Designed miniproteins, single chains, continued (3). Designs and how they scored, part 108

Each design is a single chain, and the fold is of that chain. pLDDT is the mean over its residues in the fold that is shown.

## One batch from the design tools (miniprotein)

Design m11752
Fold by ESMFold2-Fast:
Structure m11752 (fold): chain A 67 residues (1-67)
Amino acid sequence: PRSLRALYDALVAAGVAPADIIAQLNAARDRYVALVSTFGDPLLRQSMIAAIDQTYADLVAQIAAAA
């Protein structure tokens, strides 16, 4: 979850366009969810996916407000 925010901060600092920031966050979210989906503990998967989803939703809302 925190790594999505770090990616967002880096892309904003680099002057990347809002649409491209969203695309990069989508790709990163998909990779993190895919990785977490390999975990054997279903409760751990559920809580980690929920945390990733919440961070992603917060960042997309922040981009929409800034764009």
Scores: mean pLDDT 79

Design m11753
Fold by ESMFold2-Fast:
Structure m11753 (fold): chain A 83 residues (1-83)
Amino acid sequence: SDRLQGVNLSFLGLAYEVDGDIEAAKESFKKAYEIYRKLGEQGDLLAESEAYRVLGFIYRLEGDEKKAEKYFELSKQLEEQAK
């Protein structure tokens, strides 16, 4: 499913980040973001939460800790509203 592909790409992004491959990590997170964003636009509030979480990871990789924190908090708020 598209959701499982998003989960896999998010996991790969985190693995690349730990390995120090920042460009591969960004690419994986951007692909995960597109999947989750599209699902969120179709009414999947949990997927929209995951899209913001992945945006947080991207901004963290870019050194923008303030934007990363903003998107992590937005993700948490949406997660609490999801079923």
Scores: mean pLDDT 87

Design m11754
Fold by ESMFold2-Fast:
Structure m11754 (fold): chain A 65 residues (1-65)
Amino acid sequence: SATRAAASAIRLIGAQIDGDIGKIEIKGDEIIVTLNSKSKKTREQIIEDVNTYAEEMGYKAVVKE
């Protein structure tokens, strides 16, 4: 839904502001995200969250270190 997609976009930007992820790029149908080592969250939790947000927005997540 549009509401879920919008909420997920806000959450993804929030993760960047919080320092969990650094760079966010949109390339075609992919959301490319770079992990940030300053995060208090585990790598696995960040990847799970990013995959969920991307899926709700209709994109495929690509996570880089």
Scores: mean pLDDT 78

Design m11755
Fold by ESMFold2-Fast:
Structure m11755 (fold): chain A 70 residues (1-70)
Amino acid sequence: MELEKKQKEIDEKELEANGFKGRANALRHYYDALAKENPELRPFYQAMADKANELAEKKINEVKEEKEKL
């Protein structure tokens, strides 16, 4: 029972981490499209996308740590 509860918590965290990764990927595509219209602003848009990706990677690593504890 405790293992099942822990697995559900990990599943929820994995969904959240995947959500962050999905958002980071969507933001990267969104900013890449904006950079096509305004190439001079590409470095700004890339920085925004990179920031979102870093947050997603942090969340994914947290999920990995939780899975290792099972």
Scores: mean pLDDT 80

Design m11756
Fold by ESMFold2-Fast:
Structure m11756 (fold): chain A 68 residues (1-68)
Amino acid sequence: SATREAMIKEVLARTNEVQAELDAEVAAGKISEDEALDRLALESARIAVEVRRERGEPEDVLGLLQEL
């Protein structure tokens, strides 16, 4: 569906931005690589919930996350 495809693209785009920011923090020595991975996992889950809320509909957040 167009809604699901748009949500996957939005989640991927926001997750990629967060990953780039976390990678920069690791390179700067501000956080560990393990901490960055843990934070990325939490932020990815939050992004998926927020995108669903903003787009107003898919019930299947787990299905969306499995397609990432």
Scores: mean pLDDT 77

Design m11757
Fold by ESMFold2-Fast:
Structure m11757 (fold): chain A 92 residues (1-92)
Amino acid sequence: GRLDEFIDKLKDVSAQVVLDAIAEELGLKPAEKKALTLFFQNLIGETNLNEVSAAYFLKVFKPLFLSKNSKLTQGERDKILDALEKIVKELD
């Protein structure tokens, strides 16, 4: 799927860069961004997301993004894909 294409393109990017871009695109407040960061730190088992590859982060995130039981709206999914596309364009 489209998310798998971003995994290949973001191989040299950290999970923190991806998370920061997603938080910005979703318009998250500092407290919401902190909660999201803690969620992924716990899910991945790593406190420093700068040491985690974006590719690994997106593989972990993919089931949550595609789940029919996901709390993500279609608009939020579209914003996440737009955030990833923006990072890819900055690398080119």
Scores: mean pLDDT 78

Design m11758
Fold by ESMFold2-Fast:
Structure m11758 (fold): chain A 85 residues (1-85)
Amino acid sequence: MKLSERELKVIAALLSSDDAPTAREIAEKTGMSVGTVRRTLRRLEKKGLLKRVKNDKGETAYALTEKGLELVKENADEIYKAMDE
């Protein structure tokens, strides 16, 4: 599956987070707008790569599915490159 640069950046932000991040926290980590992050998250959810969870503050947060983790393993080099940019 081919991921866009924005999808790679969002996945990289998830991997660099200790807890499941909110859309705002992903925006802060990636430098993307919250609106762009939310659109990218919806695309990743539609692909079955992400799921919504609630954090301990009751906010909507995001986690990788098993399918998402498998895709990360297959695209590790591209994801690490996205983290460097």
Scores: mean pLDDT 78

Design m11759
Fold by ESMFold2-Fast:
Structure m11759 (fold): chain A 95 residues (1-95)
Amino acid sequence: SMAEEAKKKIEELLELYEKIEEEKKKAKEEGKTEELLKSITPEDRRREALALLVKAYKLLEELGHPLSVDELLEEARAAGVPEEVVEEAKELFEA
């Protein structure tokens, strides 16, 4: 079902978020943050933005929805997240 596919993709994006956080932490500890940032492709930035949105959505669920999903997506747009990423996140959250 679409709901099962969306759930699996959400889990994969949460794992990606944790991996990105670990890589950033390691780069900071090793003094290589600038080298890491220079290695990031536009596609990597889009995937990171999507992973961050999925993590934010999960935090909203844990906090009892202090912000609506629509408000979260509007804040993401205001923060410069590409519309393609926002639309993909919306489809995942609506499934």
Scores: mean pLDDT 80

Design m11760
Fold by ESMFold2-Fast:
Structure m11760 (fold): chain A 89 residues (1-89)
Amino acid sequence: MKKLEVVVTVTFRGTREQVEAAMDDLAARYPVAERRLEGDTGTAVFRIPVESPEETEKRVNDILHAAYEIAKRHGVDRLDVRVELREVE
């Protein structure tokens, strides 16, 4: 069987200070696979193995809820979230 993972990409847009604070807050709550800060845009990537569908769904939902809460708390202008299922080699 091919091994699957869920990739969650969270993008914050706002002032550099707001985006940096939001990124730091999110990274403090959940281990981030990759993070980038480019001017007024911050991107965090999470990679979640699909070993248990229920646990995977819970973790994805926890990250989504946290990202929304953090964006609102830090006054981020825009939050974009991308969720992708992919095969692991």
Scores: mean pLDDT 81

Design m11761
Fold by ESMFold2-Fast:
Structure m11761 (fold): chain A 98 residues (1-98)
Amino acid sequence: MRAATVDLAAQAVRDAARESGLSDEEIAALVDAIRAAVEGLTPLEQRVLTEVLELGGEATFRQLAERLGVSEETVRRALRTAEERIGQAVAAALAALA
């Protein structure tokens, strides 16, 4: 079964990292770290992240809540946790590359 969330998150990071002037080796390390972080998320956190990435980050918490069948507060907490875990993984990978 293909983890669409992992592939979307990995692609978003590759695009951002290339704009930042990172090497292919540095991008590969970041992608690996983010893949591991996303796989460590709960199914709800993975779904929230997938919807945000598919909608280009322009979705409101209300729209995400309606699509996922949960409350806006649940979406906000899930997205915050996902962003914190991915941010920590990115920071750790960048520190290891220095």
Scores: mean pLDDT 75

Design m11762
Fold by ESMFold2-Fast:
Structure m11762 (fold): chain A 62 residues (1-62)
Amino acid sequence: SELDQLQERLNELLQQRRELVDQLRRARDEGAPPEEIQRLLRQLGKVQDEIQALLDQIDELK
């Protein structure tokens, strides 16, 4: 179903978010330059926006 496809995509995005959070923590722990931290934060924000849009789509189908 369309809902099943959206749930699968949500699982993928949640995994991407976890990986980015882990990368951000490692970068901070290793003293990475501000540019790298900002890049990771931008990527995390993009994934969070995609998750929110997908959740809104799922809610509209219920």
Scores: mean pLDDT 87

Design m11763
Fold by ESMFold2-Fast:
Structure m11763 (fold): chain A 79 residues (1-79)
Amino acid sequence: SKLLERLRLAIGLGNKEELEKLAEELGVEVEEDPYETAIRIAEKLGDKELVEKLRELKKAEEAGDRLKAAELRREILEL
């Protein structure tokens, strides 16, 4: 799916503008937390694997684990 590819690239590259554009195109509310916005888009698109990876990424960011967050972004780009 082109929409899933755009979502994965936006997350992996930290492109908040593209994430917000995707949310608007899909009628998904833009949350204050960009990871919550990304999770809602992934759920709407039916990608359960991406939802799980995004939840892990959010936890890594909340923990300040920069190396794990970078690895998870790479994994999301490679999905």
Scores: mean pLDDT 85

Design m11764
Fold by ESMFold2-Fast:
Structure m11764 (fold): chain A 96 residues (1-96)
Amino acid sequence: SEGDKLVEEFREYFKKYPKDSLVRALTTLFSTGSKELALELASEEDKDIVERFADAITTGNLDEAIAILEQIKSKTTNEELKSILDRLIAYLRSIS
């Protein structure tokens, strides 16, 4: 599925940038579905955005989930992460 491909792309990105705690938390959320595990891996600065994203996905608030991903995209300078986030945003828009 497209979702499975996106999870694999996040895992490949994490292998290249393993110190990115936000990407580590999001990768854990997508691969395990566990908000609790994702929050344990998030830095203190990123816990709020990770929790808000997990809650948006869990409650089906796709508009909020998309807005959070666009916020993450605006703060990164990594073109690979921007590309993966664009594809995830497009996927979420297609199922909303």
Scores: mean pLDDT 77

Design m11765
Fold by ESMFold2-Fast:
Structure m11765 (fold): chain A 97 residues (1-97)
Amino acid sequence: MKTETFTIEREATSLAGFEGLMDEAVKLVEKYLEKDGIEIHLDIEAPPESYDAAVQAAERAKKRLEELFKKKGANAEIHVDVRASEKTRVTVTVTEK
């Protein structure tokens, strides 16, 4: 199995800021849209005061990715996890089976 990991670290405290980070994460995954049997993990770390914004942005990104893979006729498992942290960080892990 081949696994690739991408990390995006920036300050984001608003819904718009987290949506920007999610847009970057989605762009990183676009090169895998033609591959079947892909597993994607989006791990989001957010300050506690920004947790709700991070959750909303993450759920929107998950739905966008599911629709993109469906439109390409490819099967992908998409997992999203959001946790409180001292830093804002998005880790994208893509596993090819």
Scores: mean pLDDT 80

Design m11766
Fold by ESMFold2-Fast:
Structure m11766 (fold): chain A 61 residues (1-61)
Amino acid sequence: REEAVANLVAHARHLYPDHPELIAKFEARLREIAETIDDPEEWRLAVTKAVKEFIDEVDKA
């Protein structure tokens, strides 16, 4: 899970280098999900939602 979070954040930084504040918010959300959700299916759903929210914020900025 830690590796998955690190990879998602690194990928976001590579694709959206002009949005460091949004990437920081995305990383914080992924860290919260990793700390609070133990169920693999719930974790996948929460991460998918966080990714969609991040893309929506990038589209607005």
Scores: mean pLDDT 77

Design m11767
Fold by ESMFold2-Fast:
Structure m11767 (fold): chain A 99 residues (1-99)
Amino acid sequence: MLTREEVAEILFGGIEFSLKNLGKYDKEKVEKMREIIKYVLEKRPDMTPEELFDLLLALSEAYLRGEDEVIDEIIKTIKENPDLPASEIAARVRERLAA
């Protein structure tokens, strides 16, 4: 099965490619997402490949909705709460997007 690093490379690469193909690519926002993924890989060994996938989906949903503040809030939540599971971060994003 794929490692956490392989999941991040394949899925993020696919997301970036899709955004470029749809004409929705914002370099600054994509770089923010890349930086937080790198942070998770280096500082959050507790996150499984499945949880990393859920996090990437939450980030891509916030991106597609133009919710820049939600992307920044996700990044802040991950960095300030090292014990917070990815599933809880995803749930908080869903609640924020529904508001």
Scores: mean pLDDT 74

Design m11768
Fold by ESMFold2-Fast:
Structure m11768 (fold): chain A 94 residues (1-94)
Amino acid sequence: MDARLAALSPEERARLQAAVRAALRAARAGDLEAARAHVEEVRAILRGRARSEAEELLVEATYHRLMSLAAELAGDAETAAEYRAKALELEKAA
């Protein structure tokens, strides 16, 4: 997240932060579908800034890391672990 966050405009960063907060609120409420929709918005914002294959892989890794956190907050530790493993693979490929 940190490396990609530095590349965003203040307006894009505000939108991303709002989407992340909304995803976490939905996940804590047990609404994983609403959380996924907000994480998809984060992915779209970050993907719009990706300028290389490595950056696109880091965007996909960020999606999986956020979905892992959302699943943990929703009480699904197994799904969270699966998303975390996918994020690690994507980060290694970048």
Scores: mean pLDDT 81

Design m11769
Fold by ESMFold2-Fast:
Structure m11769 (fold): chain A 74 residues (1-74)
Amino acid sequence: MKAIVKDYTDDVIVLEVDEEEVEKVKETLSSLPSVKSVETEGNIITVTHEPSGEAFSDIGRALKEEGVEIEIEN
């Protein structure tokens, strides 16, 4: 299972995942206390979170625990 980081800022991360995995990734990220909202458009997931490096680390850890490999798009 793979998630591509398309963009990230202090409070937003944009992920591209396979459509069949969108709901699982959304559910995983929505359960995190540092995540404010998760919106989906097709296979693109937009995550709004508390502006902190801890929030980014929590998101990465949660995805890894679910077997999601994270790739950063250049």
Scores: mean pLDDT 78

Design m11770
Fold by ESMFold2-Fast:
Structure m11770 (fold): chain A 94 residues (1-94)
Amino acid sequence: EEEKVKKLIEEIKEEAEQVIENPEDELLQGLTVATLIQLLESKNEEVRETALEELRRIAPYLSREILEDARKLAETLKNEEARREALRILDEAL
């Protein structure tokens, strides 16, 4: 379990880095952002914190269309705090 969490955190950080390195790849942006937003509802606090930090880090590199789609996805989050933080980050980048 602990090892799986560490690997997931590393994968999250690597995917976010790929978005920054490939700013023209909207498919990569969309897939990465959707994954990060879903991970904001993870049962593991470290995974949630990492997803939130990486969402903040990549948001300025996202296209307007991806940001708008991500915002709609964030509105579906059941956790009020996660939804609020995700929407704030995405709105700041728009």
Scores: mean pLDDT 84

Design m11771
Fold by ESMFold2-Fast:
Structure m11771 (fold): chain A 57 residues (1-57)
Amino acid sequence: SDAEEAARRAREAALEAGAGEATAQSMGWGKKVMAEMGMSPEEAARLAAEGGARGGG
């Protein structure tokens, strides 16, 4: 589903931005919920990359 794709892409984007695995997984879950509410997978990945770059944990 688009929500699962958003979660996967968000996790990958956060990891590529330098986030730790736990942070990337949390971002993936959060973006999956947002995608179920209408956010696109691409937008979810972009926001996760921004958050991952700032968090780093």
Scores: mean pLDDT 73

Design m11772
Fold by ESMFold2-Fast:
Structure m11772 (fold): chain A 82 residues (1-82)
Amino acid sequence: MSREELHQIYEESLVDGYLDLEGLIELLRRTSPVPLSDEALEFQAQRIIELADKDGDGKLSREEFLEFAKRTGDEVLHQLAL
């Protein structure tokens, strides 16, 4: 998957400029290199929000997502980070 495709998926997953739980689940589903169950996607999305959401609003800004991607070293998430 190209960086441009990953960025498009990221933008399509935003709600009012933020990644909420459902948007993050969609992002992970579309970018995962292996098929994951809905339960696994929900678990991963919740963990990402808990680690990256500094404001406690249950949503990730672009800046929070970018910082998370850089910290985790996840190649797919890092490619989404602008």
Scores: mean pLDDT 71

Design m11773
Fold by ESMFold2-Fast:
Structure m11773 (fold): chain A 63 residues (1-63)
Amino acid sequence: MEAKKEELLADILGTAFENNYDYDSPEVLETFDKKAEELGLTDEEREQVRAEAKSYLDEIKKK
């Protein structure tokens, strides 16, 4: 993963942990949109990071 995508993923995972692993919570979505905008990521790159974060959090929830 490129450094900017990794940074966005890390921020999203951190915020999701604070929100009971819910990556679709309003707080996680707000943090995601703000950080993605700051990093200048495309819509395609944002979707890739969202998919990776969802997969990771779903795996944690299943443990």
Scores: mean pLDDT 74

Design m11774
Fold by ESMFold2-Fast:
Structure m11774 (fold): chain A 83 residues (1-83)
Amino acid sequence: MEAFEKALESLRKARELAEQGNLDEAIDVLRKTAEELKPEDPRVATLVQLAIKAFENAKKYGPEQAAKVLDAAIKTLEEIKKR
């Protein structure tokens, strides 16, 4: 439960950083969160790691595409948290 909240907060922060063009800082925030969550909830940590990979792949198409990937990850986690 706390792991989902930490993941969502970090994804939202990374989304704001990506919107500002700070793509490397966005990746750093997500990597730190994934490491912190790994011993607490490996499933949530894996979801954050998948978001990082998708973000890195989208980064080559520009900040807007990278930000959309984080938007999708946030929506996915919010839907999982609902249930």
Scores: mean pLDDT 81

Design m11775
Fold by ESMFold2-Fast:
Parts: C-alpha cells; sequence; structure tokens
Structure m11775 (fold): chain A 90 residues (1-90)
C-alpha cells in the first residue's frame, strides 16, 4: 500500500513544515513536501508492522503515533488527515 496514492499530484508537491515531535519521530527535516512526508511515515509504519490487512487500517495502539494523532486505529485517509493536522503549509 502507498499513502501517496490517496493524494493528488498537486497535494503531493505542497511544501509543509512539520510539528517538531512529528519531525523527530520520522527522523525527518522540518520542511519537506507532502509526498516526502507520506513516504517517511509509510516507511516507519511498515517497518513497525502496524498495517492490519483484514481491517485495512493502521493499528497505532501503544505507539508514539497514537500519542501524536490521539487515535489507536486509523484508515490510510484518516492517517493522512492526522499528519496534515501536524504539518503547516509553507
Amino acid sequence: MRLRDYLSPEELEQRVRLDPALARLLSSRSVLTMGELLENAETLLLSLGLWDEETETFDLSGTELQRLTGKSRLTPAELIDALRARATPV
């Protein structure tokens, strides 16, 4: 699964400034494109084995991502919305 497939090409090219906690969690720069943000988030989530194929959701229970998003389980679309809430357009 690719999170970037949920956004338009124009949305993927949007530059954003990350919340410092999110930037640290993703080991990312403070300013990057939405496409780069989604790639970094997807890499982390898949590396941690958080994708549930049966429900087609990410199980964030007990993770730092649950603390940042305030949710224990998210669909890909809900995860993108939660990431956007932590990223300010520049």
Scores: mean pLDDT 82

Design m11776
Fold by ESMFold2-Fast:
Structure m11776 (fold): chain A 85 residues (1-85)
Amino acid sequence: AKEEAEELAELAKTHPRKAVLLLTGYVIEAIGYELDGDGEKAGTLLAIAAAIARAMGDEELAKKLLERARELGAPEEVLKHAEEL
């Protein structure tokens, strides 16, 4: 989990276009899980998306995504990891 988020952050530096598509994909998947009532899964995906946004230099988007992840019930360990990125 932590290692995967770091790999996604590194990808954002080396392949920014692919990072945008991955960020978008995680947000879309999170919306799907939220609509199905799986807030923990949705929150986890938004926390990953926040890490990617931060790696891309969009700190405002990262903060908004992390705030929504917390509201949806993302695990504390996932939120802490995303905050470090």
Scores: mean pLDDT 80

Design m11777
Fold by ESMFold2-Fast:
Structure m11777 (fold): chain A 68 residues (1-68)
Amino acid sequence: SYDDILEEHKKKIEANPNLSPEQKESAKKMLEQLMEDMKSRNASLEQVREALENFVKWLEKEAEEKLK
């Protein structure tokens, strides 16, 4: 389900040691917004999973760069 995909990716954000609590909360809200936007466009579960996965990968790279 959409909720299962959302929760899976929220857990990945929560598990990231390079993000502050505030950054984790903000990122989870962005995932929720992305999910709702995609649902409004009739995106498939596969399209949603790919979009959320790409967002999390981008966020992980951004967090690592801020440590330099």
Scores: mean pLDDT 79

Design m11778
Fold by ESMFold2-Fast:
Structure m11778 (fold): chain A 83 residues (1-83)
Amino acid sequence: SKEELLEEMKKLGKKAQELLKKGKTVPADVQKKIDELMKEFQKLMGEAQKYIDEGNLEKAKEKIKEAEKIIKEMEKLIEEAEK
């Protein structure tokens, strides 16, 4: 449903902000990659919202899945930098 997609987007947005905060303690080259991924994440979330507003829930789901992949990539970069 539309409500489920909006809730998923809200959860991903919270996760992204938490990762961005954790990323401030990693080396500068890794921080730059995190910043680039965050910009891509924001673009995908904006596209998902546009599709929801248009009633195209299928395309919205695709963009949310792509945004989730970006979150996974950010998590991996932070975990590798902390080890």
Scores: mean pLDDT 84

Design m11779
Fold by ESMFold2-Fast:
Structure m11779 (fold): chain A 69 residues (1-69)
Amino acid sequence: SQEALEILRGLLNSVPDKYKKLADEAIELAKSLDGQQLEQAVRLFIDLIMGGKSIEEALKEVIEYLKSL
């Protein structure tokens, strides 16, 4: 949904500037996805960060997940 896309965009736009290109790539990949897929992407990013992954590692894993859809 558009709402889920805006939540993902908000999360990714909150990352430090050095990760902006990776965040922008994830947002572009997410634009064509349904709300459930977007919610899964948001949850994956949060779970990776909470699990101790760096922002860069978490963004790369989210991008790979989005590319697999």
Scores: mean pLDDT 77

Design m11780
Fold by ESMFold2-Fast:
Structure m11780 (fold): chain A 87 residues (1-87)
Amino acid sequence: SELEKQILEYDKKAREAKKAGDYETAKKYFEKMLEGLIEKLKKEHPNDPYYQKIIETIKEGIKNKEDVSKVLAKMLEIALEKEKAKR
């Protein structure tokens, strides 16, 4: 998917900027990565309550200018809870 490639490219650019000490550029690309992820999840899983919860978590993180690591940690917690429910 072109959208998936774009998400991965934004993640790569964000990490490279962070490694170079350019935290403003890193935040910009991490935000674009999260926005792309929202678009992908809405398109592929429009009626799934689990993915709706993940999308809302990302949207709140962007709206509140939260650190990207905190947003990713919340997403991981949601994913782990779904895995526990399968067992």
Scores: mean pLDDT 78

Design m11781
Fold by ESMFold2-Fast:
Structure m11781 (fold): chain A 95 residues (1-95)
Amino acid sequence: APPAGSIEIKGGSTATKKYINVTEFEITYTDNGNVGTVKVKASKNEDIQLALFSAAARLAKAGAPKNKTYELEVTDDDTPENIAARADEIIAELK
Protein backbone atom coordinates (compact mmCIF):
# COMPACT_ATOMS: atom_id res chain seq x y z
CA ALA A 1 0.00 0.00 0.00
CA PRO A 2 1.26 3.51 -0.71
CA PRO A 3 2.51 5.64 2.22
CA ALA A 4 0.10 8.01 3.94
CA GLY A 5 0.39 11.08 6.13
CA SER A 6 -2.04 13.13 8.18
CA ILE A 7 -2.00 16.67 9.53
CA GLU A 8 -4.28 18.23 12.13
CA ILE A 9 -5.28 21.77 11.18
CA LYS A 10 -7.34 24.32 13.17
CA GLY A 11 -7.84 22.29 16.35
CA GLY A 12 -9.88 19.34 15.09
CA SER A 13 -9.91 19.73 11.33
CA THR A 14 -7.75 17.09 9.67
CA ALA A 15 -6.00 16.84 6.34
CA THR A 16 -4.58 13.55 5.11
CA LYS A 17 -2.06 13.22 2.28
CA LYS A 18 -1.96 9.73 0.71
CA TYR A 19 0.62 8.88 -1.94
CA ILE A 20 -0.62 6.89 -4.92
CA ASN A 21 2.85 6.97 -6.49
CA VAL A 22 5.98 9.21 -6.35
CA THR A 23 4.39 12.06 -8.38
CA GLU A 24 0.72 11.61 -7.43
CA PHE A 25 -1.12 11.95 -4.14
CA GLU A 26 -4.58 12.44 -2.68
CA ILE A 27 -5.51 15.03 -0.05
CA THR A 28 -8.61 14.56 2.08
CA TYR A 29 -9.80 17.36 4.34
CA THR A 30 -12.42 16.74 7.02
CA ASP A 31 -14.23 19.21 9.29
CA ASN A 32 -17.46 18.51 11.24
CA GLY A 33 -18.49 15.74 8.85
CA ASN A 34 -17.78 17.77 5.71
CA VAL A 35 -15.25 16.18 3.35
CA GLY A 36 -13.25 17.54 0.42
CA THR A 37 -10.90 15.31 -1.56
CA VAL A 38 -8.47 16.28 -4.31
CA LYS A 39 -6.13 14.06 -6.32
CA VAL A 40 -2.97 15.80 -7.46
CA LYS A 41 -0.30 15.04 -10.03
CA ALA A 42 2.73 17.26 -9.42
CA SER A 43 6.45 17.18 -10.09
CA LYS A 44 7.12 18.91 -6.73
CA ASN A 45 4.43 18.96 -4.04
CA GLU A 46 6.02 20.47 -0.91
CA ASP A 47 5.99 24.15 -1.95
CA ILE A 48 2.30 24.10 -2.90
CA GLN A 49 1.00 21.67 -0.24
CA LEU A 50 -0.66 24.40 1.83
CA ALA A 51 -2.59 25.64 -1.23
CA LEU A 52 -3.70 22.07 -1.97
CA PHE A 53 -4.98 21.57 1.60
CA SER A 54 -6.79 24.91 1.22
CA ALA A 55 -8.42 23.70 -2.02
CA ALA A 56 -9.63 20.50 -0.31
CA ALA A 57 -11.02 22.55 2.61
CA ARG A 58 -12.86 24.88 0.21
CA LEU A 59 -14.44 21.89 -1.54
CA ALA A 60 -15.62 20.52 1.83
CA LYS A 61 -17.07 23.94 2.79
CA ALA A 62 -18.85 24.21 -0.59
CA GLY A 63 -20.66 20.90 0.04
CA ALA A 64 -18.74 18.61 -2.30
CA PRO A 65 -20.22 15.07 -2.36
CA LYS A 66 -18.67 12.65 0.11
CA ASN A 67 -16.36 10.04 -1.45
CA LYS A 68 -15.91 12.08 -4.67
CA THR A 69 -12.31 12.84 -5.66
CA TYR A 70 -11.45 15.85 -7.82
CA GLU A 71 -8.30 15.80 -9.92
CA LEU A 72 -6.09 18.88 -9.87
CA GLU A 73 -3.04 18.96 -12.14
CA VAL A 74 -0.27 21.16 -10.74
CA THR A 75 3.32 21.96 -11.77
CA ASP A 76 6.30 23.74 -10.20
CA ASP A 77 5.14 26.90 -12.05
CA ASP A 78 1.80 26.97 -10.24
CA THR A 79 0.96 29.52 -7.55
CA PRO A 80 -1.53 29.29 -4.66
CA GLU A 81 -3.76 31.61 -6.72
CA ASN A 82 -3.69 29.25 -9.73
CA ILE A 83 -4.62 26.30 -7.53
CA ALA A 84 -7.43 28.30 -5.85
CA ALA A 85 -8.81 29.25 -9.29
CA ARG A 86 -8.97 25.59 -10.33
CA ALA A 87 -10.75 24.71 -7.08
CA ASP A 88 -13.22 27.55 -7.70
CA GLU A 89 -14.01 26.12 -11.16
CA ILE A 90 -14.86 22.78 -9.53
CA ILE A 91 -16.97 24.52 -6.84
CA ALA A 92 -18.91 26.35 -9.58
CA GLU A 93 -19.88 22.95 -11.06
CA LEU A 94 -21.46 21.99 -7.69
CA LYS A 95 -24.18 24.67 -7.99
Scores: mean pLDDT 64

Design m11782
Fold by ESMFold2-Fast:
Structure m11782 (fold): chain A 70 residues (1-70)
Amino acid sequence: SMSMPETEYFETRVGGDRQKALDLALKILDEYEAKYRDSGTVEMRLEPDRITVTVEVDGKKKVYVIEIEK
């Protein structure tokens, strides 16, 4: 974990299957692509127990961590 001023972390816990977490991650990705278009970078990382969406605009990072509960 990092507490740098230019990085914000958002954590959400999703009960149920992986598809629910993926749907949430895709909504975040679509929202930021629409908002920033060609002015930023959006990256999605898929892991067995979590999905991470990283948005980087003007040197600032926003990291969305979606934990998948069994």
Scores: mean pLDDT 72

Design m11783
Fold by ESMFold2-Fast:
Structure m11783 (fold): chain A 79 residues (1-79)
Amino acid sequence: MVTKEEQLEWLEEVLEKLGLEEEKRKEAKEALEKDPGILTVTAVILGTSLETLRRAIAGDPAAEELLRELAKPVEEALS
């Protein structure tokens, strides 16, 4: 239903909230854009994680750790 461009925007927004540098976020978007399967899975995970992100912003350490774990597959793709 959403476009792949919108999914990439969601990814970049979440990665920014996780504290990743903008340059790394751009590299992650490029890597995921080349693999549509990973992009789709990532978009679903991001949608599910929005409530967790809100809790992390509110200062919940467990939610913050979970969001960092969700960023690992993207960081590995950049390596």
Scores: mean pLDDT 58

Design m11784
Fold by ESMFold2-Fast:
Structure m11784 (fold): chain A 85 residues (1-85)
Amino acid sequence: MGKFKITITLDLPVDLEQAEEIAKAIKEYVEKKDPSIKLKIESVETEGKKVTITFSAQSEEDAKKAGELAKEYLESLGYEVEVEV
C-alpha cells in the first residue's frame, strides 16, 4: 500500500467542500487515465489558499504513478502544485 500527498496553492481561499470536490476530480482523472490504479482519499485539509490531499493506492508503484498523473493534471489547469510520495 502506497500513499502520496498533494498540496495545491489557489488564488482564493476554498472551503472543505470545494477541496473535497477537487480531491474527487483528481481521483477520477487518474483512474480514467490508468484504470488499473484505484485511489482512496485518506484526508482533505484546507489552510487559507492551500489544499492538502492525501491519497492511498494498492502499491507504492501505483502511488508514484498516480502522483505524477495528478501533478500533470493540476499543472495543465494552471495550478501551483507539490507532490510527496
Scores: mean pLDDT 84

Design m11785
Fold by ESMFold2-Fast:
Structure m11785 (fold): chain A 63 residues (1-63)
Amino acid sequence: SLADQLAELEKLIPLLFQIFKQIYPDSKMSKEEFKQKLLELFLKDPDFFLTKSVEDIAKELLK
């Protein structure tokens, strides 16, 4: 279900944020701001998260 996919995504948020900060260490984006943007992307295109790696998701968020 969409709710199960959302719960799975939320479990990955700390790891995704860590990867994001490693790629963009000077970013002023907070963890909460990152979470909001990631959830917006998920709601816009849920299938994106089923086909992309964690690294690809982190990079795509910044395009």
Scores: mean pLDDT 73

Design m11786
Fold by ESMFold2-Fast:
Structure m11786 (fold): chain A 71 residues (1-71)
Amino acid sequence: TDLLEKARKLRELGEELKKKGEELYKNKYEEALKNPSQREELIAEGQKEYDSLMSASEAQFAAADALLEKA
């Protein structure tokens, strides 16, 4: 029961981090469309932020899966 609840919270955090990454990338992409001279740099920054948050999200999902394996 405890392990299942902890796994649920970790998955919720993982989903939140993924959503934040997608929103940040979208915002940077929209800025890039408005600033053609800086487009590559803005997209690269958005990709970096996205990759960082996706990595954090994957770590939370992996931790949740490890707890479920013991449940």
Scores: mean pLDDT 82

